# Designed miniproteins, single chains, continued (4), part 68

Each design is a single chain, and the fold is of that chain. pLDDT is the mean over its residues in the fold that is shown.

## One batch from the design tools (miniprotein)

Design m14355
Fold by ESMFold2-Fast:
Structure m14355 (fold): chain A 128 residues (1-128)
Amino acid sequence: MTYRESLLERLRKAARELGASDEAIEQIVKNFEKILDAFDELLETGNLEEAVKIVRENIKKIFDVLSKELTAEQIRRFAEELSRLLFEYFYLKSVTATPEQQKLLYKFFNEVERIILEEVKRIEEKHA
C-alpha cells in the first residue's frame, strides 16, 4: 500500500463511519484524488491560481455529495478529517520541496483550509 492509497482508505473509512453510502464514498474519493493531484501539479507548474481552482471545484463536489446523506454535524466531523488528511499530504510534499515550493505549498494549504471552512458554513446555513 502506498501512502496515497492509505489516505484514500482513511477517507473511505471516515465517510463510511459517518453513514455515507458506498456510491457517495466512491464519488468523493475521485474528487479527493484530484485534490491530491493539484498539490503535485502546483509543485511542477508553480500555478497557484489553477491549483486553487481545482481544489475549490472538487471540495464543493465532495460536500454537495455528502450533504445529500449526512447531517450538518456529520459534515463538520468529515471536514475535520478531510483537513487532517490534506495537511498530512501537504507535509509529506513539503519535506522534499525547495524553499520556493514550500512557500507555494503554505499559501495553497491556507486556501484549502479557507475553502473547506466556507463549504461547511454554506451547508450549516442551509440546514439552519
Scores: mean pLDDT 88

Design m14356
Fold by ESMFold2-Fast:
Structure m14356 (fold): chain A 68 residues (1-68)
Amino acid sequence: SDVARLRAMVDRIGADFDAIMDGIRNTTAAQVDAMIRGIRAMMIDRGVSQAAIDRFIAIVRRLIDQVR
């Protein structure tokens, strides 16, 4: 179930990638870290496991690096 939820979230991110890229292009490293902390807090609040959170954040960081 967690994997299916994460996949759905990643698929949504992928579909909206152009809009997200525009938002990310002008972010600083500090702003990126703040965004990731916000995502982590949201996932914890929703009961996502630590392992799943770490895997998701790794994917998000890789996507951000591809846009920079």
Scores: mean pLDDT 77

Design m14357
Fold by ESMFold2-Fast:
Structure m14357 (fold): chain A 82 residues (1-82)
Amino acid sequence: GPAEAVALARELATLLENGATGAEIQAILNRIAALLGEPPLPPIKDIDTLVAALERLRAAARRAGLDELAAILDEILDKLYG
């Protein structure tokens, strides 16, 4: 549900700050996608594929009215652009 997606997005932010493996990042992103009713994401190979995945999930969160999830994904994207 929405609370689980928010918790996963916060965990994703922590994993990205701590230099987690691509496999860990892929797993959490695919779990968020599933909670949003989205198909599985393409393989995350680099920063560009990660950004594309996050932009897609942010758009899905906004369409679903999950404002807190969208805000967390927006903060992650902002940090990746800085």
Scores: mean pLDDT 85

Design m14358
Fold by ESMFold2-Fast:
Structure m14358 (fold): chain A 80 residues (1-80)
Amino acid sequence: SELEKLKEEVLEKLKELTEEIKNSDGSEEAIKKVFKKLEELSEFLEANAEKIQQLPPEQQQEILQAVGEVQEAIKELLGL
């Protein structure tokens, strides 16, 4: 279904961002790049918010878990 494809795309983008953050060298340029990608992903999620809310609760939890992994990676990058 199109909703299943959207879920897969969202999860892929979140996982790619987590990997990018974890591979960051902590330089100002790398941090700036990470924040630009975070901004772009936030815009993508907002644009698809209504469709994401139509996903089964279990699949919404998978997305929330992946968002949590991004947040954890950012905390590690910032030394928090």
Scores: mean pLDDT 84

Design m14359
Fold by ESMFold2-Fast:
Structure m14359 (fold): chain A 63 residues (1-63)
Amino acid sequence: MSPEKAALAEEAQRRALAIAATLSPAQMHQALVAMGEAIARAKELESVEEARRVLEETLARLE
């Protein structure tokens, strides 16, 4: 994974954890699973821009 994609994934994970802290345990589990799936998808994408979009769309849905 490129350094730019790694930085985006790290930031998305950090933001997802902050959102998850405001949720119930069951919703927290679903939120973290969804973000994990989004990060895995972002790693398969060749474009940093597409990776950012996938991660930001997932974060918006968790919020």
Scores: mean pLDDT 78

Design m14360
Fold by ESMFold2-Fast:
Structure m14360 (fold): chain A 110 residues (1-110)
Amino acid sequence: GKEIEEKLKEAREHIKKAKELLKKGDIKGALEHINKAIDYAGDAIKLAKKEKDEEGLKEAKKVLEEAKRLGLEVMDEAEKQGDLEALLEAIGLILRAIGLIYEIDLELSK
């Protein structure tokens, strides 16, 4: 429904902001926005499962795939900067995105 679309819109805006910050070398800012995108996508998944909104689940998966890609880019940049804390945080966010993608795929297989 409308609430799912609003959550996915927020998630996409955070993905966009993370990309902009990463281009500027702001790893910590990028990580904050990747985390928020995953949180909004997670909220959208809960609503989409309840409403049996298969398209909402597919759109949430696209956001999470983008978050996973950005997390990998943050890992590369954090390694280049020697930022072990940012590297570990990026790994955690990638694992969260993978877990939620798995949850979506499991729901869509029903």
Scores: mean pLDDT 90

Design m14361
Fold by ESMFold2-Fast:
Structure m14361 (fold): chain A 93 residues (1-93)
Amino acid sequence: MKKIELELTLEELSEDQARLRIVNKETGKTVDLTLPLTAPVSELKKALQKEFGISENAKLILDGIEIKDDTGVRYLAERIGVGGTATLTVEQE
């Protein structure tokens, strides 16, 4: 499967949850996803597998930095910032 680029926008941040808008810019497919801040990135990866068909062994790279499966969703939310947008590159070649 080819490299996929997704646009992640942090739409809303509560005390317990982050709401992300995920856009595949090539296809225009858009998904709104709410994740607990205590969840690992592996939960985001599962959602991306379901919604965008990414591989189970895919690497996630956020603005050029690899994000490990055990990284917290809180780290992603803090890095993107409310109203901010980041590029998530999915490598599965």
Scores: mean pLDDT 82

Design m14362
Fold by ESMFold2-Fast:
Structure m14362 (fold): chain A 91 residues (1-91)
Amino acid sequence: DARRRRAAALREEALRLLREAYERANRDPSLKEVANLAKEAQRLLEAGSSLGARTYALEAYKRASELGDKETAELLSRAARLADEAARLEL
């Protein structure tokens, strides 16, 4: 099924971005909340909830943006978009 393969590929890329965002945020104690949200997004995506992952990744993006970490925010924004696309393919 082409849709299932596309959704799986999007989820894998979103997971990669969430792990990178988590590792980056985890280096800075002021970004602890961002790291926690990114970790929860990763957990939900691994559990098969692309929509849940998108919601948490978007909240992490907002917090990272408020704290001025543009690089972490961009990773989280991209992860949220990919998770949203995967959710639409999963119905």
Scores: mean pLDDT 87

Design m14363
Fold by ESMFold2-Fast:
Structure m14363 (fold): chain A 87 residues (1-87)
Amino acid sequence: EVSESERHLGEILGLLAPKETEGRDLVEVARRLGGLTLFYRSLGYDLVTAVQEAAKRLGLTLSKEQAELLANILSGKISPEEALKQL
C-alpha cells in the first residue's frame, strides 16, 4: 500500500517543512501534495507554481528552490530517493 517513493517523498517534506509537518502522517501529506499539484496543473498552472499552490493548501511554507526540487521529483526528473540524498 505504501510505496518506497511515497515514503521517501514524505521524508523530504518532513525535512523541507519540519514545523508544518510535525505530528502529521508524512505519507498522507505526500499523497495530497501530488494530487493537489495535478489539480492545479489541470487549471493551467506551470508545474512549479502548481507545487507552491498545493503546498499552501496543505499549510506548508516552501521556498522557490524547494518547490522546484519537488517539481523535479513529481515530473520524474529526479527520484525521491535521489532528492533525499541532496538534503
Scores: mean pLDDT 82

Design m14364
Fold by ESMFold2-Fast:
Structure m14364 (fold): chain A 98 residues (1-98)
Amino acid sequence: SLDEIAEKIAEFAIKNNLSLQEVLDIIYYYGEKNKLSIEEVIAILRKTLELLRKNGYLPFSDEAYELLLKQAEEDIRNKNYNPKRGKELYEKFEKYYS
């Protein structure tokens, strides 16, 4: 179900024009709410960013994409996210898929 949640977050992000930081915030909030390991949170992040890239939402070169991915993983590991914004976005996400 990590792939399923990543697909839903990617679709929600595209339809609601979320920033990359907001995508990070919602993924981290989901991970904390569901008591996921850091590696599971990073797995959701990687899949979400891959889907965003495939849908033209991240129009970066391979090199730029790899740097973005490394930075986003580091931000998750360092807890560099907005938990209040993540909660607000996740509540909208749940209503969107209800």
Scores: mean pLDDT 84

Design m14365
Fold by ESMFold2-Fast:
Structure m14365 (fold): chain A 85 residues (1-85)
Amino acid sequence: DAAARVAAAMERLLAAHNNGLDPSVIEAARKILEALAEGPKSFEEILSLFKDEGIPDSVIRALVDQLVALGILERLPDGTYALAT
């Protein structure tokens, strides 16, 4: 179940930050995880989720890198990102 996988990943992210994340960052992470639950995506595809939201590319890059560091996402050999949970 994609929704259950996203919920579990969000719980891991929130626990890692002691529930201290900004709500906008939480919503950005949820959107990334929902998209990746449907299959692997390139960084450019992840950026396209936010093209109309005014969030800087550097913020999305930092969030993706953080999710990889936490083991929530993994970088595949082809350069795409996938949901690790």
Scores: mean pLDDT 79

Design m14366
Fold by ESMFold2-Fast:
Structure m14366 (fold): chain A 90 residues (1-90)
Amino acid sequence: MKELEIDILRGVAVLTAAVELVVLRKHPTPASQPVIDALSRAIDALNEGNYEEAIEAFRRAHQAARQSGDDVTARLAENAAKIAEEAKKL
């Protein structure tokens, strides 16, 4: 059960970040590049099982999105960080 729960949480966090990347890449601005870089790093970290690095990367994405005024991406990045934190606890 624990492994299945971790896989589900990781999958949800990866899907959240991947959807954000698709949207940002379709509507790129100079301000979106730090967000794109942070989200890409978060996905890589999740796929490697490195939840601590993924959490930090999502927090960086949240900060960059907030600085650019992208409140939607900021909320999604914060939610993905919380999901990664729950996966780390299991």
Scores: mean pLDDT 78

Design m14367
Fold by ESMFold2-Fast:
Parts: C-alpha cells; sequence; structure tokens
Structure m14367 (fold): chain A 107 residues (1-107)
C-alpha cells in the first residue's frame, strides 16, 4: 500500500545517504566511532521519519530524513538521499545486499 511504498522510499534514501557518508569518511580518514555515530544519526532520523509516515505526514517524513542525512554526511549525503527518494524503491534483495556492504565497511 501507500504507507509501505513511502517506508521503502525512506529506507532507500537512508541507504544512499549512509553509502555517501562512508565514501566521504574513507576519503577523510574519519575514526570508526565517529562514522558509527553519524550512521546512528541517519538511523535515528529514519526512525522519526517512519513515525511521521505512520501519522500520515509524508512531507514531514521526507524533510526529517533529508535533514538528518545532511547533518550526518553534509550536502553530498543530502543530495544522494533526495535522488534515492525520487527513484523507484529497491527490492528486498538489493537492500539486504547494500546493508551487508555497509556492515562490512564499518567493520
Amino acid sequence: GAVSRELARLTNAAVAAIEVLLDKADEQGLPREEVLRRIEKIFQALSEAYEAVLAGDVDRAREILLQGSKEAGGDDAYEAAKKAWETAPLSAQELDRRFAEIEERVR
């Protein structure tokens, strides 16, 4: 249904933001603890955005996730999350693959 689709879109946007954050963290040599803190910030924003969707406010949900992505990963993470929001939702298999890659990268 519409709710499931919007939750999937939020998850796609969060994954895109985390991937960009990890690329930036690798380039800048950020310590693991800082990387995990920033990823946690994106997951906290995702959780709050899910609650907004369940309350019927998709526009607020989008803004929460985009702002959380920007705070964690800067303008690059914001743009990645925004682009992912505007694309078709990823399959469960593709999401599982990307989360597995994220877990490997944070070690």
Scores: mean pLDDT 85

Design m14368
Fold by ESMFold2-Fast:
Structure m14368 (fold): chain A 81 residues (1-81)
Amino acid sequence: EEIQYIQKLLEEAKALAKEALATNPSEETEKLSKEGLDILQDVLNALQTGQSSRVLGSREARELIEEGLEKVKKGVEIAKK
C-alpha cells in the first residue's frame, strides 16, 4: 500500500512535468523536472529492492518524495514565467 501510494505520487509528478515542458520548454524546467523525477524513482527503487545503502524507512522515503515533488513544482513555476 505505501509503495503503491508513492508510485501514484510519481505518476502525478510525471504528468506535471510533461505539462510544464509542453507549455514552455526550457533547459531549466527540464533539468529541475528531471532531478525531481529522478529522486522519486530512486526512492521507489530503494524501497522495492531493500538494497538502499542506508536503511531507508517509509517515513524517510515520503520526505524524499516530498523533496522530489518540490523540485518538479519549481520547474513548473519556471515554465509559467
Scores: mean pLDDT 73

Design m14369
Fold by ESMFold2-Fast:
Structure m14369 (fold): chain A 72 residues (1-72)
Amino acid sequence: SEEEKRRGKLIEHANKLLLRLLEEIKREGLQVDPTEFTAFALRLIGDAWDGKVTEDELEERVAAELERIRAR
């Protein structure tokens, strides 16, 4: 269905943002607890799966998480 296609695109966008976040963490040598990262990732994917967020909100959440990690 069109609803399933939209949900799939949103989940794919979340996956791409999470991969970019992980690449940036590794690139900058940032310290992050793997359990905290996994919890953030699962929540983001879960909210995308449930249609609770827009693409813009996904980008904002990932940007905020990167800044939170950098501020440690």
Scores: mean pLDDT 85

Design m14370
Fold by ESMFold2-Fast:
Structure m14370 (fold): chain A 68 residues (1-68)
Amino acid sequence: SMKEQIKEQLLKEGKERIRKLVEQGASREELIKVLVETANKGLDAGLSNEEVGQLVGELAEFLRELLA
């Protein structure tokens, strides 16, 4: 569906931004900003609060795995 394509695109973009920032030694604040910006992009694209919550959750889990 269109929503699944939007979610997948935002997830890929978010993961790429997080990877780059972690490699650059970015602050916790910069990393959290990626999650917030991704949430706002999802809402602007017409995703529900539930769908945005799932997207942000997946990015937060990815970040946790990178920092482990």
Scores: mean pLDDT 86

Design m14371
Fold by ESMFold2-Fast:
Structure m14371 (fold): chain A 68 residues (1-68)
Amino acid sequence: SAEELKEKGERAFKEGNYKESAQYWMEAADAAETDEEKREYYLNASRAFAKAGDPVGAAKAGKPLAEL
């Protein structure tokens, strides 16, 4: 579920695994049922990609936010 993917993303972020965290947040956003959840999850994915030093990933996560 989206919430299980969110939990994995939060855990990976706390462990300093920012790229893995960002990927879980992206999957959570894709699985989310509401625009509010999608916005939160894409935003967290973008932040995690930025922490990982991945500006391309951050931009990819940010693109759906313009439509939510």
Scores: mean pLDDT 85

Design m14372
Fold by ESMFold2-Fast:
Structure m14372 (fold): chain A 96 residues (1-96)
Amino acid sequence: MGLGEAARESKDANKAAVYAGTAAGLALISYGVAVSTGGSPEDIKKAKEAADEAVRYAKLAEEAAKKGDYEKAVEYAEKAGRAAEEATEYAKKGGG
């Protein structure tokens, strides 16, 4: 299961925010891998944009969790997870 699905199944706004934060961390690691493996400048840029988006959604998920808004926390966690998957795909293109 992806981190977005785990967030949905958590039934807990705080757990959804934790999953969003995990996705943002993975996206940042993927960006670092893209840079270190000597990927193309375009793939590195796309990985960074995806990582920045994952971090933004993780912050929104945390804010929603602080308000007790479970539905918004899950929505933002799913978006963070998708951005992390995008960052990982660009990292793989540079490392092949």
Scores: mean pLDDT 78

Design m14373
Fold by ESMFold2-Fast:
Structure m14373 (fold): chain A 65 residues (1-65)
Amino acid sequence: EKQKKIEEENKKLEETLEADSARLRANPHPRLTPAQVDEIAEGLRLIIVGINKAIEDSEKARKLR
């Protein structure tokens, strides 16, 4: 049950991040260049992916013990 909830939450986070990234590219803050907006969006995406992977690896390790 917990594993399924984590997977669902991470999927929602990835979908939300992608949608927010697209919106940010369309309506960037006046002081941000398109390149800076893309870098921020990419950084956030990598963080989410990293957290997701770490959670999955941690859960697998717990089941083996």
Scores: mean pLDDT 70

Design m14374
Fold by ESMFold2-Fast:
Structure m14374 (fold): chain A 89 residues (1-89)
Amino acid sequence: EEEEFKKALEELKSRAQHLLSQYDRETIEARLKKIDELIKKNAEENNRPYIPSLAQITYEAALALLDNDEEKLEEMAKRYVEIKKSGGL
């Protein structure tokens, strides 16, 4: 539903803006890289598909806001809606 997407986008923007108030771009990129490596390693060790976490989505959204990348921000919001529906929050 369009309303669910709009709410998820605004919630994600709020979370990303809070992250940007605490950390600079370099710190966000470094933390995202560590989270990504941990998730990929865990997937490989357990022979499971790579599934992005809410933390990774939030960090990616923060970088998208810094780059004014609307397409990436919308993609992250769609993933956020999927996580909410699956009970992953």
Scores: mean pLDDT 78

Design m14375
Fold by ESMFold2-Fast:
Structure m14375 (fold): chain A 95 residues (1-95)
Amino acid sequence: MEERMRELEESAREMLANLDANVAKAREQIAANPDWPGEEELARLEELAVGLRTAAELVLERIRRGEELTPEVEEEIVKRAEEAMRKVREELEAK
């Protein structure tokens, strides 16, 4: 159990590190392509980044508490990530 929890923690931390790099790269690609709907693509990128970051942070928090990631806990994490993404979408649309 402890070894599996350490591997999962490392995986979540790696996801966060890769997320920042991938978001930066995607932002550069959007800026370099004038034929893309830049504002819409940036909005979708921000929404996705918030969702993935929220999920990874919740996984790390559960591991820090010594809690096992049961299917029920995983569903709760997904639901909270989706709620965070929805909130960002609403803020971007509320102009």
Scores: mean pLDDT 76

Design m14376
Fold by ESMFold2-Fast:
Structure m14376 (fold): chain A 72 residues (1-72)
Amino acid sequence: MEEAERALEKAVEATKSPNPYSRIMAALDAGRLARQHPSPQGVRALTQISKSKDPITRYIAQRALAETQALL
């Protein structure tokens, strides 16, 4: 659990990158982690990424958030 939380925290920070590739990959990683281990921390992380100004990053987070919430 702590390892997944740390990975989610790093992914959230990576979504703030000026590099669009890094942002997209981080959002995908966060979504994958949250789906593999559904938790309130995953929901919180995806909710934060879903507030992104980048529409692609936001869409990835919104889809992963809906899937993760359905598993809880």
Scores: mean pLDDT 79

Design m14377
Fold by ESMFold2-Fast:
Structure m14377 (fold): chain A 89 residues (1-89)
Amino acid sequence: MTPEELIKELIEELESNPDWSPEELLRLALEYFGEIAKASSPEQQKILAKEMEKVFKEVHEKLKAGEEVSAEELKELIIEGLKKTLEEL
């Protein structure tokens, strides 16, 4: 499978279930990130890492401000980062 196919599958799976717990969502994302990395060139891996670092930074800034990050908000941030990764691949 190509990295583009794996990223599209992850987006579809994330969007298909409104009842993700934060733990389930993170576990799913981490499993897919492992498979995407195996299918990706070093350059493609850097693109994914860069976009995911932006997502993690936004989550960190919200938590630092004393805000809660819901599973829904985390899902939306991950999907946005994945879509941007697809645009750069």
Scores: mean pLDDT 79

Design m14378
Fold by ESMFold2-Fast:
Structure m14378 (fold): chain A 82 residues (1-82)
Amino acid sequence: MTLEVKAIDKNTFEVTNLDTGKKITIDTSKMSPVEIARKLYYELGASIEDIIEALKKIVELLKEKGEYEKAKELEEFIKKLE
């Protein structure tokens, strides 16, 4: 499975399952890391490996936007999944 992550704004991301074309929206200002991972798993059918890679991409994009606190929260969550 291949997930594509696009930043819509500072805290909002679109994640697309490229195999199915299904998309979801993630708002990191309103969602916890667990809620983000659950949405990826249940709505996109993402594997744990695909979730980890998508979350790592969201972390990169958050850091680029200066959202360091939220990026750190997601990084700590990713370490628990690995």
Scores: mean pLDDT 82

Design m14379
Fold by ESMFold2-Fast:
Structure m14379 (fold): chain A 80 residues (1-80)
Amino acid sequence: KPTLNQILADIIRQIVEMLAAGASEEEVRDRALAEVDRLAAEYGLSPEQTERLRRDVDEAVAALAANRDGVHLDPSAVPA
């Protein structure tokens, strides 16, 4: 069973990939939160662990999308 931090890191990686592919913040948030719910069911996470992941993922999406919109990102993270 992966740790919460490992699950979060995997979801953040997916968020970065979706943003790099040109997905909107709203689309990325919806997909990332759906993935949290799926992984919570798969790994039997507690409601508290699930809520923490949802919060951390929502914060990560907002921060990464804002960084893309407001500043130049590394070429590996920027949609062409």
Scores: mean pLDDT 76

Design m14380
Fold by ESMFold2-Fast:
Structure m14380 (fold): chain A 96 residues (1-96)
Amino acid sequence: SIEEAVALLKKFFEEITKVTDPEEREELVEKYAKELAKLIPKEELKETLTTILKKVGRPYPLVEKLESGDFSVKPEMSPEVQADLELLSTLFSILS
């Protein structure tokens, strides 16, 4: 459900900000991407994820990144934005 996906994404943001180890960060990204993939229909991935991101109230332009398909991580990005883009990239990789 959308409510479960919103709760899962909020939990991801809370957990990722506490992790400094790159290996643990990668494991969290993969874990949450796999769980999100179960909740989101492949055919409606962008539309459903856009709805979820709006409900989470993220200040980042993640909707714009989702629309452009550009999930590239840049050094000047905050660690939170980098983690968000890594999650989206991994999710899309799982679902192709």
Scores: mean pLDDT 72

Design m14381
Fold by ESMFold2-Fast:
Structure m14381 (fold): chain A 94 residues (1-94)
Amino acid sequence: SGALAAAQDFSATLHDQVDRAIAGELSAEDLERSATRMIEGMQQAGYLTPEQAERLKEKVRELARALAAGDSERARALADEISDEVLKAAEATS
C-alpha cells in the first residue's frame, strides 16, 4: 500500500503542477525539481528501481521542455505517461 499510495500522490501532484504551469502559476524548472525529488524519494523508499527512476526523470525533463515551449497538449500527454508508468511500477512492487 505504501508504494501505491506514494504513486497516487505523485500522479495527483504532477497533474496539479502541470495545470498550474500551463496557467503560468509555476515554472517548468520548479515542476522539474519537484517531480525529480518525488521520484528520488520513491526510489529511496524502494518503490522504484534505479532504472525506473532514471526513465521517469528523463520523461520529466521532456515534460519540462514541453511546458517551456508552451506545448500544453504534449505536456498533458507526458504527465499521463509518467503517471501510468509510476502507478504500474508501484503495483509491481506492492
Scores: mean pLDDT 87

Design m14382
Fold by ESMFold2-Fast:
Structure m14382 (fold): chain A 57 residues (1-57)
Amino acid sequence: SKELIEEAKKKLEEFEEKALNAKDGKITIDGITRKITKEEIEEITKALKEQLEELEK
């Protein structure tokens, strides 16, 4: 569904911005702080983008 794809893209952008702008590669969600490397961010965003491309076909 187009609406679900747009929502997923928005969430992906928000996640990517939060992760890349986090100090020392740490991201905080609901008070929990976890260290995320640039490599992990790249892998996650790549996998999600690939899934979104499949849904757009």
Scores: mean pLDDT 69

Design m14383
Fold by ESMFold2-Fast:
Structure m14383 (fold): chain A 87 residues (1-87)
Amino acid sequence: MERVKEVGREKGRELYELIKKRTGDLLSNPDVRLRSEEEAERYGIDLASGTNPGDGLEPVTEWEKLYAEKIKEEGAKVRKEVEEEEK
């Protein structure tokens, strides 16, 4: 599912940009898990693929929860489209 990975990676990058814009909100949070663009891309890919991005690696902030749900929703949509096309 290349398209699912593409969506996840792109949404992960968008999340990382959002993190940078909200830098002050996360700078002192020791539970921040998305420390780099690469980590954000992987997180997005996992969410879009319907995979738990890691045992205990759940969203920690309100905005991160909202964005994670958006990534999951878009990933689910793409997965459904690909599955329907190939079935």
Scores: mean pLDDT 65

Design m14384
Fold by ESMFold2-Fast:
Structure m14384 (fold): chain A 68 residues (1-68)
Amino acid sequence: SPALIEEIASELKISRQTAHRILEVQAQNPNATVKEIAAAAGVSQGTVSKVEDYLGVRDLKVAVQKVT
């Protein structure tokens, strides 16, 4: 999603291209490790971890909003 790519890029202070590559690799390999995603996307493992942490927190926020 273009909106999700923009959100990640803005929040984590990374380029939209970097955010797009990480999301593309995750979509192709949902069970890939941080190391595998980093290698495939051409970014650091730290950057991938930040994206995954952000998506996890975002999903938790959406889940909490549904409890009402």
Scores: mean pLDDT 75

Design m14385
Fold by ESMFold2-Fast:
Structure m14385 (fold): chain A 83 residues (1-83)
Amino acid sequence: MTPLEALIEAARKAGAEKLAEVLQKLMNGEDVTLEEIGEAFKEVTEEQREKIREILASNPEYGKEALELFDKLEEFVKKLLGI
């Protein structure tokens, strides 16, 4: 498993389906628009974000790297959206 795969699984378990789909496309090397990335992150609720972090924190092998990836992706999306 990779940190990105761990993040995708955590997103699915948290019910953040659109985020999981967008991350899956990125993992597959598919073209993803900035709008699609931004929309996927906007749809993630605070409760889902907390659940993603909890799931990643419980993963002893990939959790730390996946959590760092999640944080960097959130910062990237905020920068792209000008927020």
Scores: mean pLDDT 79

Design m14386
Fold by ESMFold2-Fast:
Structure m14386 (fold): chain A 61 residues (1-61)
Amino acid sequence: SAEDEIIAFLKSLGLSEEEAREIIEAYKRGELTRKLTALYLRGKLSPEQVREVAELLDRLL
């Protein structure tokens, strides 16, 4: 499924499956920018990875 592909990609970036599912939920709630910004500020994602994640979610969901 599209969600399984997204989870696999997010895990390849070093995120947990739980964090990946929270990102998908944030996207569905229109809160993706806030969630990705928090991950960036915590050093979990680079600016390039933030862009790649947002682009993937927009393409698949």
Scores: mean pLDDT 87

Design m14387
Fold by ESMFold2-Fast:
Structure m14387 (fold): chain A 87 residues (1-87)
Amino acid sequence: MFFWTTGDYELLDVPGDTPVTLVLDGERRTFTSAEEVKAFLDKNKGKLILVYAPGARRVGKQIEVPLSDGTLVFTVFEERPDERLVL
């Protein structure tokens, strides 16, 4: 699964084994820990970040990413009429 975020997340104490790749300004970083993802998102808050998480699941308007130390929950951006956020 891939989606866009501006760095807003919620943390749940439910671990899993999903790696996540974050793409910002053409630079890619892969994480396995919710704490590492949280640190990156907090540093880059407000920037448009592409998230690739193969084990993520969509629950309504939210995406859950189960990482080794917890699950990160993101609210999805659903409307980009002039561009596809899918590459």
Scores: mean pLDDT 75

Design m14388
Fold by ESMFold2-Fast:
Structure m14388 (fold): chain A 93 residues (1-93)
Amino acid sequence: MPKASVELGEELFKKLKMLDYHKVGDEGKGDKGPDLDNFGEIYDEQQKRILKALLRDIKKYHPDTKSTMPSLEGVLSDDEIEGLLKYLETIKK
């Protein structure tokens, strides 16, 4: 699989239709998950590491969550999850 990159992350963000669940700037439907505006400024390195674990399997780490976000473990590789996070870090208003 390709190495983690911003370009890979952008492609995966679009393929997973994450804008149906999250808002980015003036794009997206935004009412199912948190807004991803200024992700790179809002989340520090420790928070991003925790978010990486949650992106793999939110139900495993928070079994009582009402989130409908699917587990990405088995759907995305570690490099693809890293790429997705790298892309999110570039999002600024």
Scores: mean pLDDT 63

